# Designed miniproteins, single chains, continued (5): the designs that were tried, part 79

Each design is a single chain, and the fold is of that chain. pLDDT is the mean over its residues in the fold that is shown.

## One batch from the design tools (miniprotein)

Design m18729
Fold by ESMFold2-Fast:
Structure m18729 (fold): chain A 78 residues (1-78)
Amino acid sequence: DKLVEALARLARAAGVPEETVERVARALREGLEHIDDPEKLEAIYEENREALEEADAAVLAARDDPKVQAVAKELIAE
């Protein structure tokens, strides 16, 4: 859950809507449960692609935001 929580915080810091953050968090938790199943991981990604792309685009757009950078540093400092 630490990775999912860190990614959710990153998305929130980047201004992603809470509804989209919850969808992404759910997709990531499902992915972690099926990490040994590449076919299932691909299916989870495809089902949640719109939300994942929205979160990714928002984070990329906010790369220079100090709030986004702070959360990203926490994620890297594992």
Scores: mean pLDDT 76

Design m18730
Fold by ESMFold2-Fast:
Structure m18730 (fold): chain A 80 residues (1-80)
Amino acid sequence: SPLEQRLQQIIEKMRNTDDPEEQRKLVEEMERILRELMRADHPNYDSLYQQALKVTSEKGPAEALRVIGTVLDAELEKRR
């Protein structure tokens, strides 16, 4: 899907940047796309969510990791 491809591109950009401002913007985009994929019941959502968490924990600021982890988990639980 276009959203899945966009998320993969953002994950790759996140791996290749050390600019904190760019990292924050990329995390915000990842969260937005993950919420869209979750609402669409996308079959690869869980895998993509785990990839986004991993790259954010390795490269992103601690605040972004907390936001993406807790907010997306709450939305996933609500969806079930």
Scores: mean pLDDT 72

Design m18731
Fold by ESMFold2-Fast:
Structure m18731 (fold): chain A 70 residues (1-70)
Amino acid sequence: MARLRAIADATAAELATLLPPEEAARLAAELRAAVDYLASLPLPEEEKIALMERAAARALAAARARAAAA
């Protein structure tokens, strides 16, 4: 849990600098839901971390692309 939560929190903080507050808050909630979902799965911790990192990277890439296009 702690590592997944740390990835989600760090990603949410970066999203808050890239997106409007309302959209950043929505994505932060989605990342927290992803932490809870991954924590419930019968997967090795390494796979859970990799999935969380991939989700975080995808969210940041999308946010940066939107910021660059605006």
Scores: mean pLDDT 82

Design m18732
Fold by ESMFold2-Fast:
Structure m18732 (fold): chain A 87 residues (1-87)
Amino acid sequence: SMAKKLEEKAKELEEKAKQYQKDADALAAQRKALRAKRDAYASGSPSDRVKESSYYMAESVADSGRDFMQQQSEKNEAEAKKLKEEL
């Protein structure tokens, strides 16, 4: 039936939202670890400054990735809700 097809699509979108949330959480944990590494190199030796800069760039990439995955999770949740309203 059309109702069953909409339920199946809503479940698929909910599972996609969960996966994107897991990816966002993993990137948030990675960002936190990179920040701790960056802070460890704040002492200011020339080699430490290179390491600090490298970890800062990696942290920025992880943070941007987290935001993207979080937005995708929210979008898929909203689409699932909309389909459930059609039931």
Scores: mean pLDDT 84

Design m18733
Fold by ESMFold2-Fast:
Structure m18733 (fold): chain A 75 residues (1-75)
Amino acid sequence: NDAVIASADMFVNGIIAHARRHVDDSTFQRISSDLTTSYNQMIQAFQNGQITRDQFQQRFADMMDTTMQQIQAAQ
């Protein structure tokens, strides 16, 4: 599970770095706050066994897609 989380952390940090370069400060604060909150909740649910690995992967994909759409819309 640690390797899965480490990989997910890299993608989340990459998106946050991308947003920082491509949107204004207020939009960045909103996107990064929302993403960090959702991601932390998902990690806790996964680590506590409340969601399966498959559910984690699906929710992660949806979160990534939504965040990228928000960045694109704000550019």
Scores: mean pLDDT 84

Design m18734
Fold by ESMFold2-Fast:
Structure m18734 (fold): chain A 90 residues (1-90)
Amino acid sequence: MKEEREIELQKKSVDNLVDNFRARAERGDLAGARRYALALKQMGKANIDNPELTKYIIEKLREGAELAEKVDPELAEELKEVIKELEEKL
């Protein structure tokens, strides 16, 4: 029960980071978007021993990469590299 609750709270934190990333990317605030992408990468690395949470973060980063393709292709490539790093550690 407690572990499941912690995972759900962490997933909500991931959702908040993705929402902020999306809002920043849509405004063309690339520096802001990159900061949230870095936070997602760090959260994924910190929770690599939790495959469920890490896979959830990867899915959200993929959604972010699709958005970034329309705004900044370099940011999209950076996000794809982050996804690859996280997948290699699973």
Scores: mean pLDDT 77

Design m18735
Fold by ESMFold2-Fast:
Structure m18735 (fold): chain A 79 residues (1-79)
Amino acid sequence: KLDEIKKEIEKIVKEYSKDLPLETLVELGKALTELAEKFYETVSKEEIIKLSREAVEKVAKGEDVKKVVEETEKKLEEL
């Protein structure tokens, strides 16, 4: 379960490799993977992947990585 989620997060981050600097992609990938590790037993795989994709999309649209990660963690806590 967790390995599948991590693989999907890597795939999502890789889809945005042309839209974001490498440093931002690494930071975002690490943060989303840490959230997946924290919530994978309490939140569905589908919801974690969905919220991870939304987070990457927001950062690609110009939102701050730290802010988006904090918002994503709060959403996962509410589930």
Scores: mean pLDDT 82

Design m18736
Fold by ESMFold2-Fast:
Structure m18736 (fold): chain A 78 residues (1-78)
Amino acid sequence: ARELVAELAIAAGKAFGKEEVGEELAEAILNEDYKKLAEILNKYSNLDRKVSEEEAKKILERLYEEAKKLKKALEELK
């Protein structure tokens, strides 16, 4: 699941012309670096308030859950 979320971050970065941001995000995801994740989200997101490390961790855990569901759905399409 972690690897799939990292690959999706890279793909999204390429799709939006921000490959470098996608790569930085993928590295933070693979290393579970919640501090760097929060910094990236605060730098590149239009958020009403800054994301904390704890909130970044919760966001990542939610993305892992959704990525597991997506992987299962994709495997069922083969």
Scores: mean pLDDT 72

Design m18737
Fold by ESMFold2-Fast:
Formats: C-alpha cells, structure tokens, sequence
Structure m18737 (fold): chain A 68 residues (1-68)
C-alpha cells in the first residue's frame, strides 16, 4: 500500500507546482494525480515526482520542470 506520509509529501509538491505554474487545477485533481504517480512507481517518491511533472505537463500542455 501507499505510505500516507509519502503521499502527503507528493500532494504538497503537486500543490507547489500548481501555484508556481498557475495550472488552475483543483486539490482533488492534484491528490488523484499524486496517488497515481506513486502507485505507478511503487511508492518511490523521487520517481513519482518526475512522473507527476510529466503528467501535469501533458494535461496542461505546459513544459514543466522539477522543483528544487
């Protein structure tokens, strides 16, 4: 199963991307995308962050970069 603390950290990361790039996505959408990214990467936070950036770029049509 997904570690709730790791999921919470990835959701926070998704919210920061949403604010930085002004994506206009709902909190529910960010939570769903974060959960999918973690599930696809077996709970690997760093791999899930890269996957989340890819998903958000594709959905919004914007070229997004990883946060520091």
Amino acid sequence: GIDPAVLEELVAYARELNEKYKLGLSDETLEKLAALALAENDGDLEAAKRRLVEMLSRITGKELELLE
Scores: mean pLDDT 84

Design m18738
Fold by ESMFold2-Fast:
Structure m18738 (fold): chain A 76 residues (1-76)
Amino acid sequence: SSSLEEQRKQAQAEILLGSAETLMRMMKVVEPDNKDHIRAMFAQMAKRAIEAVNALSPSLARAFAERLRALQAEIE
């Protein structure tokens, strides 16, 4: 991939990770009755973020490793 293409894929991964992280933070403030629904939305977004990171080159994916582990821990 060209450097420009890699930058675009990295930006996409960052946006998806940011969205999943926002949902993860929101789960801490929602009422119990809504928590299962928000958790389901989080799980779906986290899966998309994980797939986006895994589509990056190994060197670029490494930059997201800790954030990815945090998302995986919350899904489990």
Scores: mean pLDDT 81

Design m18739
Fold by ESMFold2-Fast:
Structure m18739 (fold): chain A 68 residues (1-68)
Amino acid sequence: SLLDEVVELSKEGKKAIEKLIEALKSEDPVVRNYALQVLSGISDEEDKKKVLESLEGELKELAEKYLS
């Protein structure tokens, strides 16, 4: 059903968000810049909140600017 598909995509999205948060905290500037670009593509408000809740300080402020 459509509901089951949405739940499955939500689970995959949560895994993707966890990987994205890890990439944002990377010491590699190429990985970090790629992760910031991916943030600008996120449209789901709950995913945006999860990213912001997992970050602090300057990194959180930077992420907030990329999340529209």
Scores: mean pLDDT 70

Design m18740
Fold by ESMFold2-Fast:
Structure m18740 (fold): chain A 91 residues (1-91)
Amino acid sequence: KTLSDLCLECVLAGNVVACRLAAEVLEKELAGKTIASFTLSNETPLSKFGNFCRKLDKGELTDQEKAELLAFLYGRAGQGAKADKVLEKYG
């Protein structure tokens, strides 16, 4: 499966295993990168992060958008402590 496929299974289907696997891959991609702080949007999370998943394999996401997606994926995987660490580091 592609990373976009794993992310879509997480965001749209609620597959917790896909959430964890996608988050682990994104965390490795963001390791060592400098990211500007981000703010939470008022968009529906499923709409926003579904679109981020579709753009991921195309290389159309910024490192900041990848960090937002990573926090969401960890939260959806039930790994709130890891989501909080991403928000602390990049938010």
Scores: mean pLDDT 74

Design m18741
Fold by ESMFold2-Fast:
Structure m18741 (fold): chain A 83 residues (1-83)
Amino acid sequence: GVELVRQAALAGLTQDPALEPAALLLQQLVADAFRANPDLTAEELADYLAERLGLSREAAERIVAAGSAEELLAAADEIEAER
């Protein structure tokens, strides 16, 4: 769950090819959600990601709110720290 998001964020920040599969998988999950519903709201995307990543809805909402790889990494680290 959280580890996938953290690795995807790190792929964007470090340009490390070993982390690219995590970024592609996260992009695929978002693409799958929008393919099922093109009018998908942020709340519906958070519900979808919460189920697929095994996260709470609150955690998924933080991920959806992240506008950059740096913000996504911060969100993943905050979620992990609360466990």
Scores: mean pLDDT 80

Design m18742
Fold by ESMFold2-Fast:
Structure m18742 (fold): chain A 67 residues (1-67)
Amino acid sequence: APSRVLLEVRGASIDPAKLRALAEAHGGKVSMLSPRQALVSVPASAVDAFMEALKAQGLEAVVLDQP
């Protein structure tokens, strides 16, 4: 199976549309749990670029799983 990474994204106020667009730009998929927390799955090859993009928007991310 293709390697993907599950990330927990955290922020003071997450914009679901912006997060979805950013994730899709990196081949990812978003699962929004709350305004301050989301789960995002991205290809392992895109993790570094996606995390840098999140950081540029003031969001933090933690790697939860590499299925």
Scores: mean pLDDT 77

Design m18743
Fold by ESMFold2-Fast:
Structure m18743 (fold): chain A 73 residues (1-73)
Amino acid sequence: MDALDAALDKRSAEARAALSPQVKAEMERSLPLTDKKFDELYKDESDDLKAKRKALAEQIANLLHRIGEEIDA
């Protein structure tokens, strides 16, 4: 619902603004570790399969975004 979504967005933005510099630094630091861990776990998968999984995740995210837009309209 529009009013609920707006309230959640506001709360999310407030939470992000309240994050300490240490937490923000940890998030930035985790990105290379996540990539390395992903490569370690999926080293036997082809690059094609990895790309397809990434594309599928993006399609799901886009679908959820579109559903949200239709509800807000």
Scores: mean pLDDT 57

Design m18744
Fold by ESMFold2-Fast:
Structure m18744 (fold): chain A 99 residues (1-99)
Amino acid sequence: MEAARGILETEINRLEEYIKELEESPEKDSAVTKYQLAQAYLNLGKLYKAIGRDEEAKKAYEKAKELLSTLTEEELATITDEDLLEYRRRTYEEPVPVE
């Protein structure tokens, strides 16, 4: 779909703005804000991958993983279970970096 790249780049810019707002927030150290940042970075990574920016996608995924690793199980329980399962799978099933 030819218009898809333009839409994805618009969404990347929107997520970058959202990430900046969260990082500038006085609540940046709260569990909810850290999770929102992790979600934004995960989505950013997906969008970067979709447009072929694999190095930037990797960095976004690493940042999301880093943020999630700072959260306790109790804090994670306040967040949607579906997202938590996806992130936990990525953490425990580290894909062998061998192609």
Scores: mean pLDDT 68

Design m18745
Fold by ESMFold2-Fast:
Structure m18745 (fold): chain A 87 residues (1-87)
Amino acid sequence: SDAYLDALAAAETRPVSPEERQRLEEHIARVEKEGGDPEWIARAREYLDAGHGRAAQVALSEARAKAFDEKNKEEIDKYREEQLKKG
């Protein structure tokens, strides 16, 4: 939830280091290439730009999870349709 991520960002006692920022930017680019949820990717970038590395990582995990769930649902629906055609 938004309240959880905002609270997590507010609880971060130090800004993200340049090395952590580079790793997170590379991770964001990879998740975006893999079809991650664009809204959650945008939020991960916003948190990272604000220096909140932990909140950015959580938002990125949500982007990946949402895309994975949507893809799995489509595959399950297709499998069910094929089974119905077989009797």
Scores: mean pLDDT 76

Design m18746
Fold by ESMFold2-Fast:
Structure m18746 (fold): chain A 72 residues (1-72)
Amino acid sequence: GAMEAVERALAAADRQLPTILENLGITDEEEKERFRERIHRVAELAGLDSYAQREGIPVEEARRRYEEEKAK
């Protein structure tokens, strides 16, 4: 479902985050958290877009399904 697609994208982002943070030399805890939040936002959108393309639906419909699944 849409939630699974978003969770998959977030998990992929989380696997890459340590390497990206290390390569950028980010050592400050607050800066790491801000970067994670930005990457998570991008990953969520990417997951929804990927799901929408696969299902042949608008991204707005994919987001509606995600919110519905998340509310259960």
Scores: mean pLDDT 84

Design m18747
Fold by ESMFold2-Fast:
Structure m18747 (fold): chain A 91 residues (1-91)
Amino acid sequence: SVEERKALLEKRIETYKKAKEALEKGDKEKAVEILTKWMTELFKEKYPSEAKKAEEGGKKTKEELLKVPLEELLKAVEEGIKALEEELAAL
């Protein structure tokens, strides 16, 4: 439904904004935790039988994101927020 899609987009935008706030404060670890936890929980909700795979994927994603420079993560999160807000506005 449109309401369901809107709620998911709004929650995703909020999560990205929290990650952006952490990055702006220089807290890369917190930002990566916010992003990885949300992605892992979303995957587990969508695919409950794959919970272990979601957790393993989350650990790998966290390790890879921690290797990315803070400035590049901030740019990616800002671009992500813009794209999600444009998608929400089109609903």
Scores: mean pLDDT 82

Design m18748
Fold by ESMFold2-Fast:
Structure m18748 (fold): chain A 80 residues (1-80)
Amino acid sequence: MEEKLERARELLRKAHSGEISLEEAARALAEAKGIPLETALAWVHAGKGDIEAVKRYLEKAGLWTEELRKEFERALEEEK
């Protein structure tokens, strides 16, 4: 598990630098943590700062709560 997590972290860094796709990093992260792909996609997009994508993927995973909605709405208002 730890070894897979370390590889997922390396892939995440490469995705944020533009060397690989965010989807590829998300798949590795999902396997390493044992979480749904939609949740992992929300995680990698959060690191990139794509709040709209984070909301979309968390909604698909059923993890989008009223508290999280308000937090992201505040962040989006500050950004735009």
Scores: mean pLDDT 69

Design m18749
Fold by ESMFold2-Fast:
Structure m18749 (fold): chain A 70 residues (1-70)
Amino acid sequence: MKEEYKEKAIELARQASRAMAAGRTDEAVRLANELEKVIEEARKKFGDDYAEEIRRLAEQVLADELNRLV
Protein backbone atom coordinates (compact mmCIF):
# COMPACT_ATOMS: atom_id res chain seq x y z
CA MET A 1 0.00 0.00 0.00
CA LYS A 2 1.32 3.43 -1.04
CA GLU A 3 0.44 5.01 2.33
CA GLU A 4 2.66 2.49 4.17
CA TYR A 5 5.82 3.92 2.55
CA LYS A 6 4.84 7.45 3.57
CA GLU A 7 4.23 6.32 7.18
CA LYS A 8 7.56 4.44 7.33
CA ALA A 9 9.45 7.45 5.98
CA ILE A 10 7.87 9.85 8.50
CA GLU A 11 8.60 7.53 11.43
CA LEU A 12 12.23 6.97 10.34
CA ALA A 13 12.69 10.74 9.92
CA ARG A 14 11.36 11.38 13.44
CA GLN A 15 13.61 8.69 14.93
CA ALA A 16 16.66 10.04 13.06
CA SER A 17 15.94 13.59 14.31
CA ARG A 18 15.69 12.37 17.91
CA ALA A 19 18.93 10.40 17.56
CA MET A 20 20.71 13.48 16.15
CA ALA A 21 19.36 15.71 18.94
CA ALA A 22 20.57 13.16 21.52
CA GLY A 23 24.07 12.99 19.96
CA ARG A 24 23.57 9.36 18.88
CA THR A 25 25.31 9.82 15.53
CA ASP A 26 25.72 6.10 14.67
CA GLU A 27 22.00 5.48 15.27
CA ALA A 28 21.06 8.57 13.21
CA VAL A 29 23.21 7.34 10.28
CA ARG A 30 21.60 3.87 10.46
CA LEU A 31 18.09 5.40 10.47
CA ALA A 32 18.99 7.71 7.56
CA ASN A 33 20.17 4.67 5.57
CA GLU A 34 16.88 2.87 6.31
CA LEU A 35 14.96 5.97 5.18
CA GLU A 36 16.93 6.03 1.91
CA LYS A 37 16.03 2.36 1.30
CA VAL A 38 12.32 3.12 1.85
CA ILE A 39 12.52 6.00 -0.65
CA GLU A 40 14.25 3.81 -3.27
CA GLU A 41 11.68 1.00 -2.78
CA ALA A 42 8.91 3.57 -3.29
CA ARG A 43 10.68 4.80 -6.46
CA LYS A 44 10.74 1.24 -7.87
CA LYS A 45 7.08 0.54 -7.05
CA PHE A 46 5.36 3.93 -7.54
CA GLY A 47 7.77 6.04 -9.62
CA ASP A 48 10.06 9.04 -9.23
CA ASP A 49 7.34 11.61 -8.43
CA TYR A 50 6.11 9.67 -5.40
CA ALA A 51 9.65 8.94 -4.18
CA GLU A 52 10.50 12.67 -4.37
CA GLU A 53 7.24 13.49 -2.53
CA ILE A 54 8.28 11.10 0.28
CA ARG A 55 11.81 12.59 0.34
CA ARG A 56 10.48 16.14 0.66
CA LEU A 57 8.05 15.05 3.39
CA ALA A 58 10.83 13.25 5.31
CA GLU A 59 13.16 16.27 5.01
CA GLN A 60 10.39 18.54 6.36
CA VAL A 61 9.74 16.17 9.29
CA LEU A 62 13.50 16.03 10.03
CA ALA A 63 13.76 19.84 10.02
CA ASP A 64 10.62 20.35 12.14
CA GLU A 65 11.66 17.77 14.76
CA LEU A 66 15.23 19.11 15.00
CA ASN A 67 13.93 22.69 15.46
CA ARG A 68 11.61 21.43 18.21
CA LEU A 69 14.31 19.38 20.01
CA VAL A 70 17.20 21.87 19.82
Scores: mean pLDDT 82

Design m18750
Fold by ESMFold2-Fast:
Structure m18750 (fold): chain A 62 residues (1-62)
Amino acid sequence: MEEREKRSQKLIQELAKAGKTELTSEEMSEISKEALKKVGLVKSGEDLDKLIEEIYKLIKEK
């Protein structure tokens, strides 16, 4: 897995646990792809914050 995808999946797992959301591997992959698609390339701390916000929104919408 690429460094970016690895970090994204860890963030999804942490946010899912905090939100009491049970996600399948497929759902985590979907959320990761959608979040990265909306935020683009994660090159800075600001991009990482945007990615976290997008992942959190996607998890809450489920």
Scores: mean pLDDT 66

Design m18751
Fold by ESMFold2-Fast:
Parts: structure tokens; C-alpha cells; sequence
Structure m18751 (fold): chain A 78 residues (1-78)
């Protein structure tokens, strides 16, 4: 539970740092895609926090989806 929370918090922090680093160089199309991915990530973050102490298997699935969302965000911004 604590490990899942720490990891999903780190993913959210990494996503915000990545967005802040590239925001001045983003096209309007990239901004729209970033907004959609960030919104998805915030939903996954909240859900992982909710399930971390109720159902660790579901929390781990949500963590994996958050990790994949961060990878998609990195690919978009690189």
C-alpha cells in the first residue's frame, strides 16, 4: 500500500516536472494531448490512492496504467 502510494505520487511529480520543462516549446496540438494525458493521470492517481488500502491488486493495475500514461507523455514531449 505505502509503496504503491509513493510510486504513484512520484509518477505525478515526474509528469508535472516534465510538463513544466517543455511548456514553453509546446505546439497547440501538443498542449491538447498533454492536457488529456495529465487529466487521465490525475484520475489514475486518485483511484490508486483509493484502492491502495482496499484492494492492492487493483491499485497495482492502476499504478501500471499510470506508468504507461507517463511513458506516453514522455514520448509525446521528446
Amino acid sequence: AADIIARVDAIAADAQALIARYEDSLSPEQKRRVTKLWSRLTVLHSAAHFYANLDEDEARKLLAEAEETLRELRALLS
Scores: mean pLDDT 87

Design m18752
Fold by ESMFold2-Fast:
Structure m18752 (fold): chain A 80 residues (1-80)
Amino acid sequence: AWEEAVRLMEKQLEEDEKNAKTEEEKEILERAREGLRRAKEMKEEEREKLVEEGLKAAPDDPEKAGIRAAGLLAKLAKHL
C-alpha cells in the first residue's frame, strides 16, 4: 500500500512538473517533492497525523505544499 502510494505520487509529480509553465507552479511542485521525500522516511504513526494536517493545508501555499503532498501520500497508503 505505502510503496504503491509513493509510486503513484511520484508519477503524478512528474506529470505535473512537465505541465508546469510558471515559476510559482515549479516552486510548489519542488516543495511537494521535498515533502514526499521526507514522508517516505516517516514512521507509520506519523503518517496518520499527516493525513489530517496535509489535507487542511492550502494547495496554493508554496510553504505548505510539502506537508500537503505528505498528507496525500499517507491518505493514498490507507486506501491502497
Scores: mean pLDDT 67

Design m18753
Fold by ESMFold2-Fast:
Structure m18753 (fold): chain A 84 residues (1-84)
Amino acid sequence: DMIYQMVMDFRRRMDAMGRSTYSRAQAIAVVRTVMTRYFSPQQAAAGVAIFRQILDQRFGPDGTISRAQALDAFRQAVQQFLAQ
């Protein structure tokens, strides 16, 4: 339930930007906004760190991320974060 709600909130915010591709910084900013709505500042920072690590490992430090890639990465980050 919570994972579903967070992913839907993330998707809504990404869609509100009216883009098909996003910079790494834009995606990270949206994750930070979503995480801070559900968790303490310390927990939100941990979730953002996991998302950054996933982006670095899968897509590298450059280029743009598609909407689908951003959604998949966020779902993975939330699943990993909640498994702690």
Scores: mean pLDDT 83

Design m18754
Fold by ESMFold2-Fast:
Structure m18754 (fold): chain A 82 residues (1-82)
Amino acid sequence: SALLEQARATIAAFAPEAEAALAAGEDELEVARRVAAALEPVIGAEVARALLAGAEAEYAGRRAEAERHFEEALRLLRELLE
């Protein structure tokens, strides 16, 4: 899938910057926001928003809410790939 390949390439390009930011003690949620912003042009705003909402819920300790958002992101991504 060209879209999955592009998303993987975007993540691979951003991973060193994200890892460096986390190693420097930057907030996980701020790093998640930057990753979502980088992926938005590839996977679309809806999927990026669902992923970020999941990360925000996980950061707040709301695991069930995070799971629902991640499931919605996967549903939207599957729909985009079909």
Scores: mean pLDDT 78

Design m18755
Fold by ESMFold2-Fast:
Structure m18755 (fold): chain A 72 residues (1-72)
Amino acid sequence: PTYTPSPYVTKALQEAREALNNATTLSPETRESYRQELDELEATATKEDLSTEQEVALALQAIGIIEDIRSA
């Protein structure tokens, strides 16, 4: 079954996607790597009925990806 993640998780993932789109200096290979990480987080968010604690953990992981992209 597919579950709808909270607006908080959805917003964090959306901001990470936008950070990736705005990082025009990344190589195609590096961009693909970050895209795959975000795809994996989205899959986790929709695959299971997540607790609030698990949703917070996913949002923090998305924030970590944003910071990695900014540091690249």
Scores: mean pLDDT 76

Design m18756
Fold by ESMFold2-Fast:
Structure m18756 (fold): chain A 86 residues (1-86)
Amino acid sequence: MRRELKITYDPERREVTVEYLEDGKLVASVRFVEVPDGGYLILEPVAPGEWRSLVESPAEWDELTADRDKALEFAIKKVRELAEQA
């Protein structure tokens, strides 16, 4: 079984999509987006075109999403966790 992590950046929407694939099949995905006040919201898919925040408290938001690299690390960790639950 071949496992791969695909990271795609959309500069126009300021979004990063992290996708976990097994044998070329999408198993899990997480998105994070830059917000107008700076920082990043980490989002998981709930339906096609619908996303839910993984960080709901202001304290977690400041800690996890103030830095793009920390947001990416969190998204990678979360997509792997979601893949293990699938």
Scores: mean pLDDT 63

Design m18757
Fold by ESMFold2-Fast:
Structure m18757 (fold): chain A 92 residues (1-92)
Amino acid sequence: NALEQAKLLIEQEIEALQSGDEEAAVEAEKAYNELILELLKQGKKEEAAELHRLAAKLYQEAAEKTSDPKLKKRLLAFAKSDLARAEYLESE
């Protein structure tokens, strides 16, 4: 269920960014970060890392489909950030 929730939240964030709705994008990001934090509080580091890897993949795929160079750069930065967080959690 957490994996499905993360996917929906990241897809909502991407959709908001594509439409220029910064407020909706921030709300989706906050909900996603709260989901990650809850998993970490429960000691579920592997599951949290999996969610970060999923987010990175979704941002990367969205970046590849984007013709807007500013949005593409932003999505690639998000993908790199989430991948780094996943790798950090997996190294602990």
Scores: mean pLDDT 88

Design m18758
Fold by ESMFold2-Fast:
Structure m18758 (fold): chain A 82 residues (1-82)
Amino acid sequence: DEAIKKADEYAKLAKEYLEKGKLLEAGTHYARAGILYYKAKKYDEAIEQLEKAIELFKEVGDEKNVAFVENQLEIVKEEKKK
């Protein structure tokens, strides 16, 4: 699936940014990966990526992105229960 492939690419880039100490870029790429996994109904993978994004945004003090990604995470968790 092309959507899953793109999600995997964003997750890989996020890890590379994290290894370079680029926390904001890493968080952004983890969030994008999580949203793409969610669209592909890969809920466990989506949750993992979104949780990583939240931790990174908290570390850099990006409260707006924390709130946004926490909202996305709750949506994914509710859809997984269906």
Scores: mean pLDDT 89

Design m18759
Fold by ESMFold2-Fast:
Structure m18759 (fold): chain A 65 residues (1-65)
Amino acid sequence: EEDLERLGEAIKEVSENFNLKVSLEFTLPSGEVLRIEAEIESEEEREELIKKLNEAMKKIVEALR
């Protein structure tokens, strides 16, 4: 969660000055693939991306159990 918080802060700072397109792909040990894609042009889109990142991290942690 701390790593996601740092990433969220970095995305916020960069997106305030530039429009960002983010594509993240995580492959779980089970072979399941989690994809997150977002174009960040507004504060609302940044909040949605951070929420999706938190959800993906929870799934990754659960898969490692």
Scores: mean pLDDT 69

Design m18760
Fold by ESMFold2-Fast:
Structure m18760 (fold): chain A 67 residues (1-67)
Amino acid sequence: MQEAVDRALALGATPEQIAKAVHAAMKAKDYEEAVENATKVLVDSGIPEEEARRLAEEIAKALFDFD
């Protein structure tokens, strides 16, 4: 998770936008929904779709791989 946050900041996302993406992923029912929700927030924040999806996958993995 920390590495994904650092990468999002490097891509121009604000801490607030990253917090919204993580919160959206945390509210998801499963891994696929977490990836979709976080990707949408990051894309809306101006991150390119491919990078947003990669970051969303890392966030979702941190939340669901350790459940």
Scores: mean pLDDT 76

Design m18761
Fold by ESMFold2-Fast:
Order: sequence, then C-alpha cells, then structure tokens
Structure m18761 (fold): chain A 109 residues (1-109)
Amino acid sequence: STVEFKAKVKKGEVLLVTAEAISGGDVQLRVEVYKDGKLVGSATLTVKAGERAGAAFVAPEDGEYTVKVTALSGSGTVKVKVYVGDRFDAETGQVEGGKLVAEGILEAS
C-alpha cells in the first residue's frame, strides 16, 4: 500500500520523512518526493520492528512537495510523519526548527 502527503517547503529547507514500526515485523519502504510531477529525491528505508527510520531531503526550490511512501516488503503497521525545518541534525535524526506538517498510518501486508 501507499500513503501520500503534501508539504509546503521553502528553498533550502529540509523535509524529513520518518517511519516508525508500530506492529508486525521488519518493513521495507520506498520514500519518493515529487514537485510538479517530477521526482526530486528518493530513499529506501528498512524499519525494524519497534524502531524508527528516516530520510531527509533538501528542497531545491519553493513550493508544494508530494511525499509518497510505499511498502515494498514485510508486514505490519507503520506510522509515517513528515517534518519541515531549517537543518537536518544527523546526530539526533531530527530537523532543527522542525514542524510536523503531516502524519498517517501505512499498512504493509
């Protein structure tokens, strides 16, 4: 299955997509970020049971971005969150000045 979100982002801001395994086993996800129907960035995430994973993308231009998260393999419930902020902190896995702009549940089966 797939979940889709929209986020308004300014040039140079970071869009962080996080996935947390709520139930089930390990899940592999594809994260794709689009602007005006064009792929801007993508990542494959392996989310271990009970853990979180994330991917950060720097916006090349102002606008509305579409974030698609698709389950590739595994089974379980994953909570997906989208944050927008100023900078990605690799030590904490968080975005500085980060605001939660969207969230949803993805069912992998």
Scores: mean pLDDT 81

Design m18762
Fold by ESMFold2-Fast:
Structure m18762 (fold): chain A 74 residues (1-74)
Amino acid sequence: MPSMQQIKDQLQQMRAELKEMLPSASPELQAEIEALITGIDLVLANLDTLSQEQAVALLQRFQDALEWIKKQLE
């Protein structure tokens, strides 16, 4: 199970990757990317209120969304 610091680092890395992808995306995909960035920012802002289990579950959901976005860019 990843630590809270590892979860924070992974969320920050995903956020940076999403921002890098944004200029190459269609308008519809840009909306999905921006929604995911907003979700990550909300979790990062409230990470201290979340259990490790809740944080891991959210990280997995964001990872699934990121993989879907990557497939749309291919």
Scores: mean pLDDT 84

Design m18763
Fold by ESMFold2-Fast:
Structure m18763 (fold): chain A 96 residues (1-96)
Amino acid sequence: MVDEVIARLRAALPSLDALDREIVERAIERMERASPEQQKLGLEAFKEAYELSKSIPASSAGAAVSLRVIADHAEESPETRLLMTLMALSGALVQS
């Protein structure tokens, strides 16, 4: 499923602003270079982000709400940063 997510993100790259595109590309590279344990955690993080994005309106507010929920864990691990990045990317992909 991480590979499916990465494929979707890559497909969205041409429609993103240069800054968002760089963020997405860096997140993809990070996931591809992550250890198997980190990839598994990233997959779980993406599943949660995806489920949240389904019920959150298309806006920066959606990403902000998701990140706020995770903020308590923001500095605990690299895995938390991956989750935050995936949540932010989910929000960006939904914006018109």
Scores: mean pLDDT 54

Design m18764
Fold by ESMFold2-Fast:
Structure m18764 (fold): chain A 58 residues (1-58)
Amino acid sequence: SMSSQTVQTLQQLADQSTNPSMRTRLQMVVDTMQQNPDMSQQMTDIAQDMAHQVRQQM
């Protein structure tokens, strides 16, 4: 599903990030999406923005 693919992408970005604060934020988003599936649509926009920020800093 889209949510599962987003979670996998965020987890990979968290693992690749050298910024501890960004890693923590990405992990929190992943945890929130996994524990609260109903919030996955709301979290998708946040996830996309965070992924963009991490990729620009790599």
Scores: mean pLDDT 71

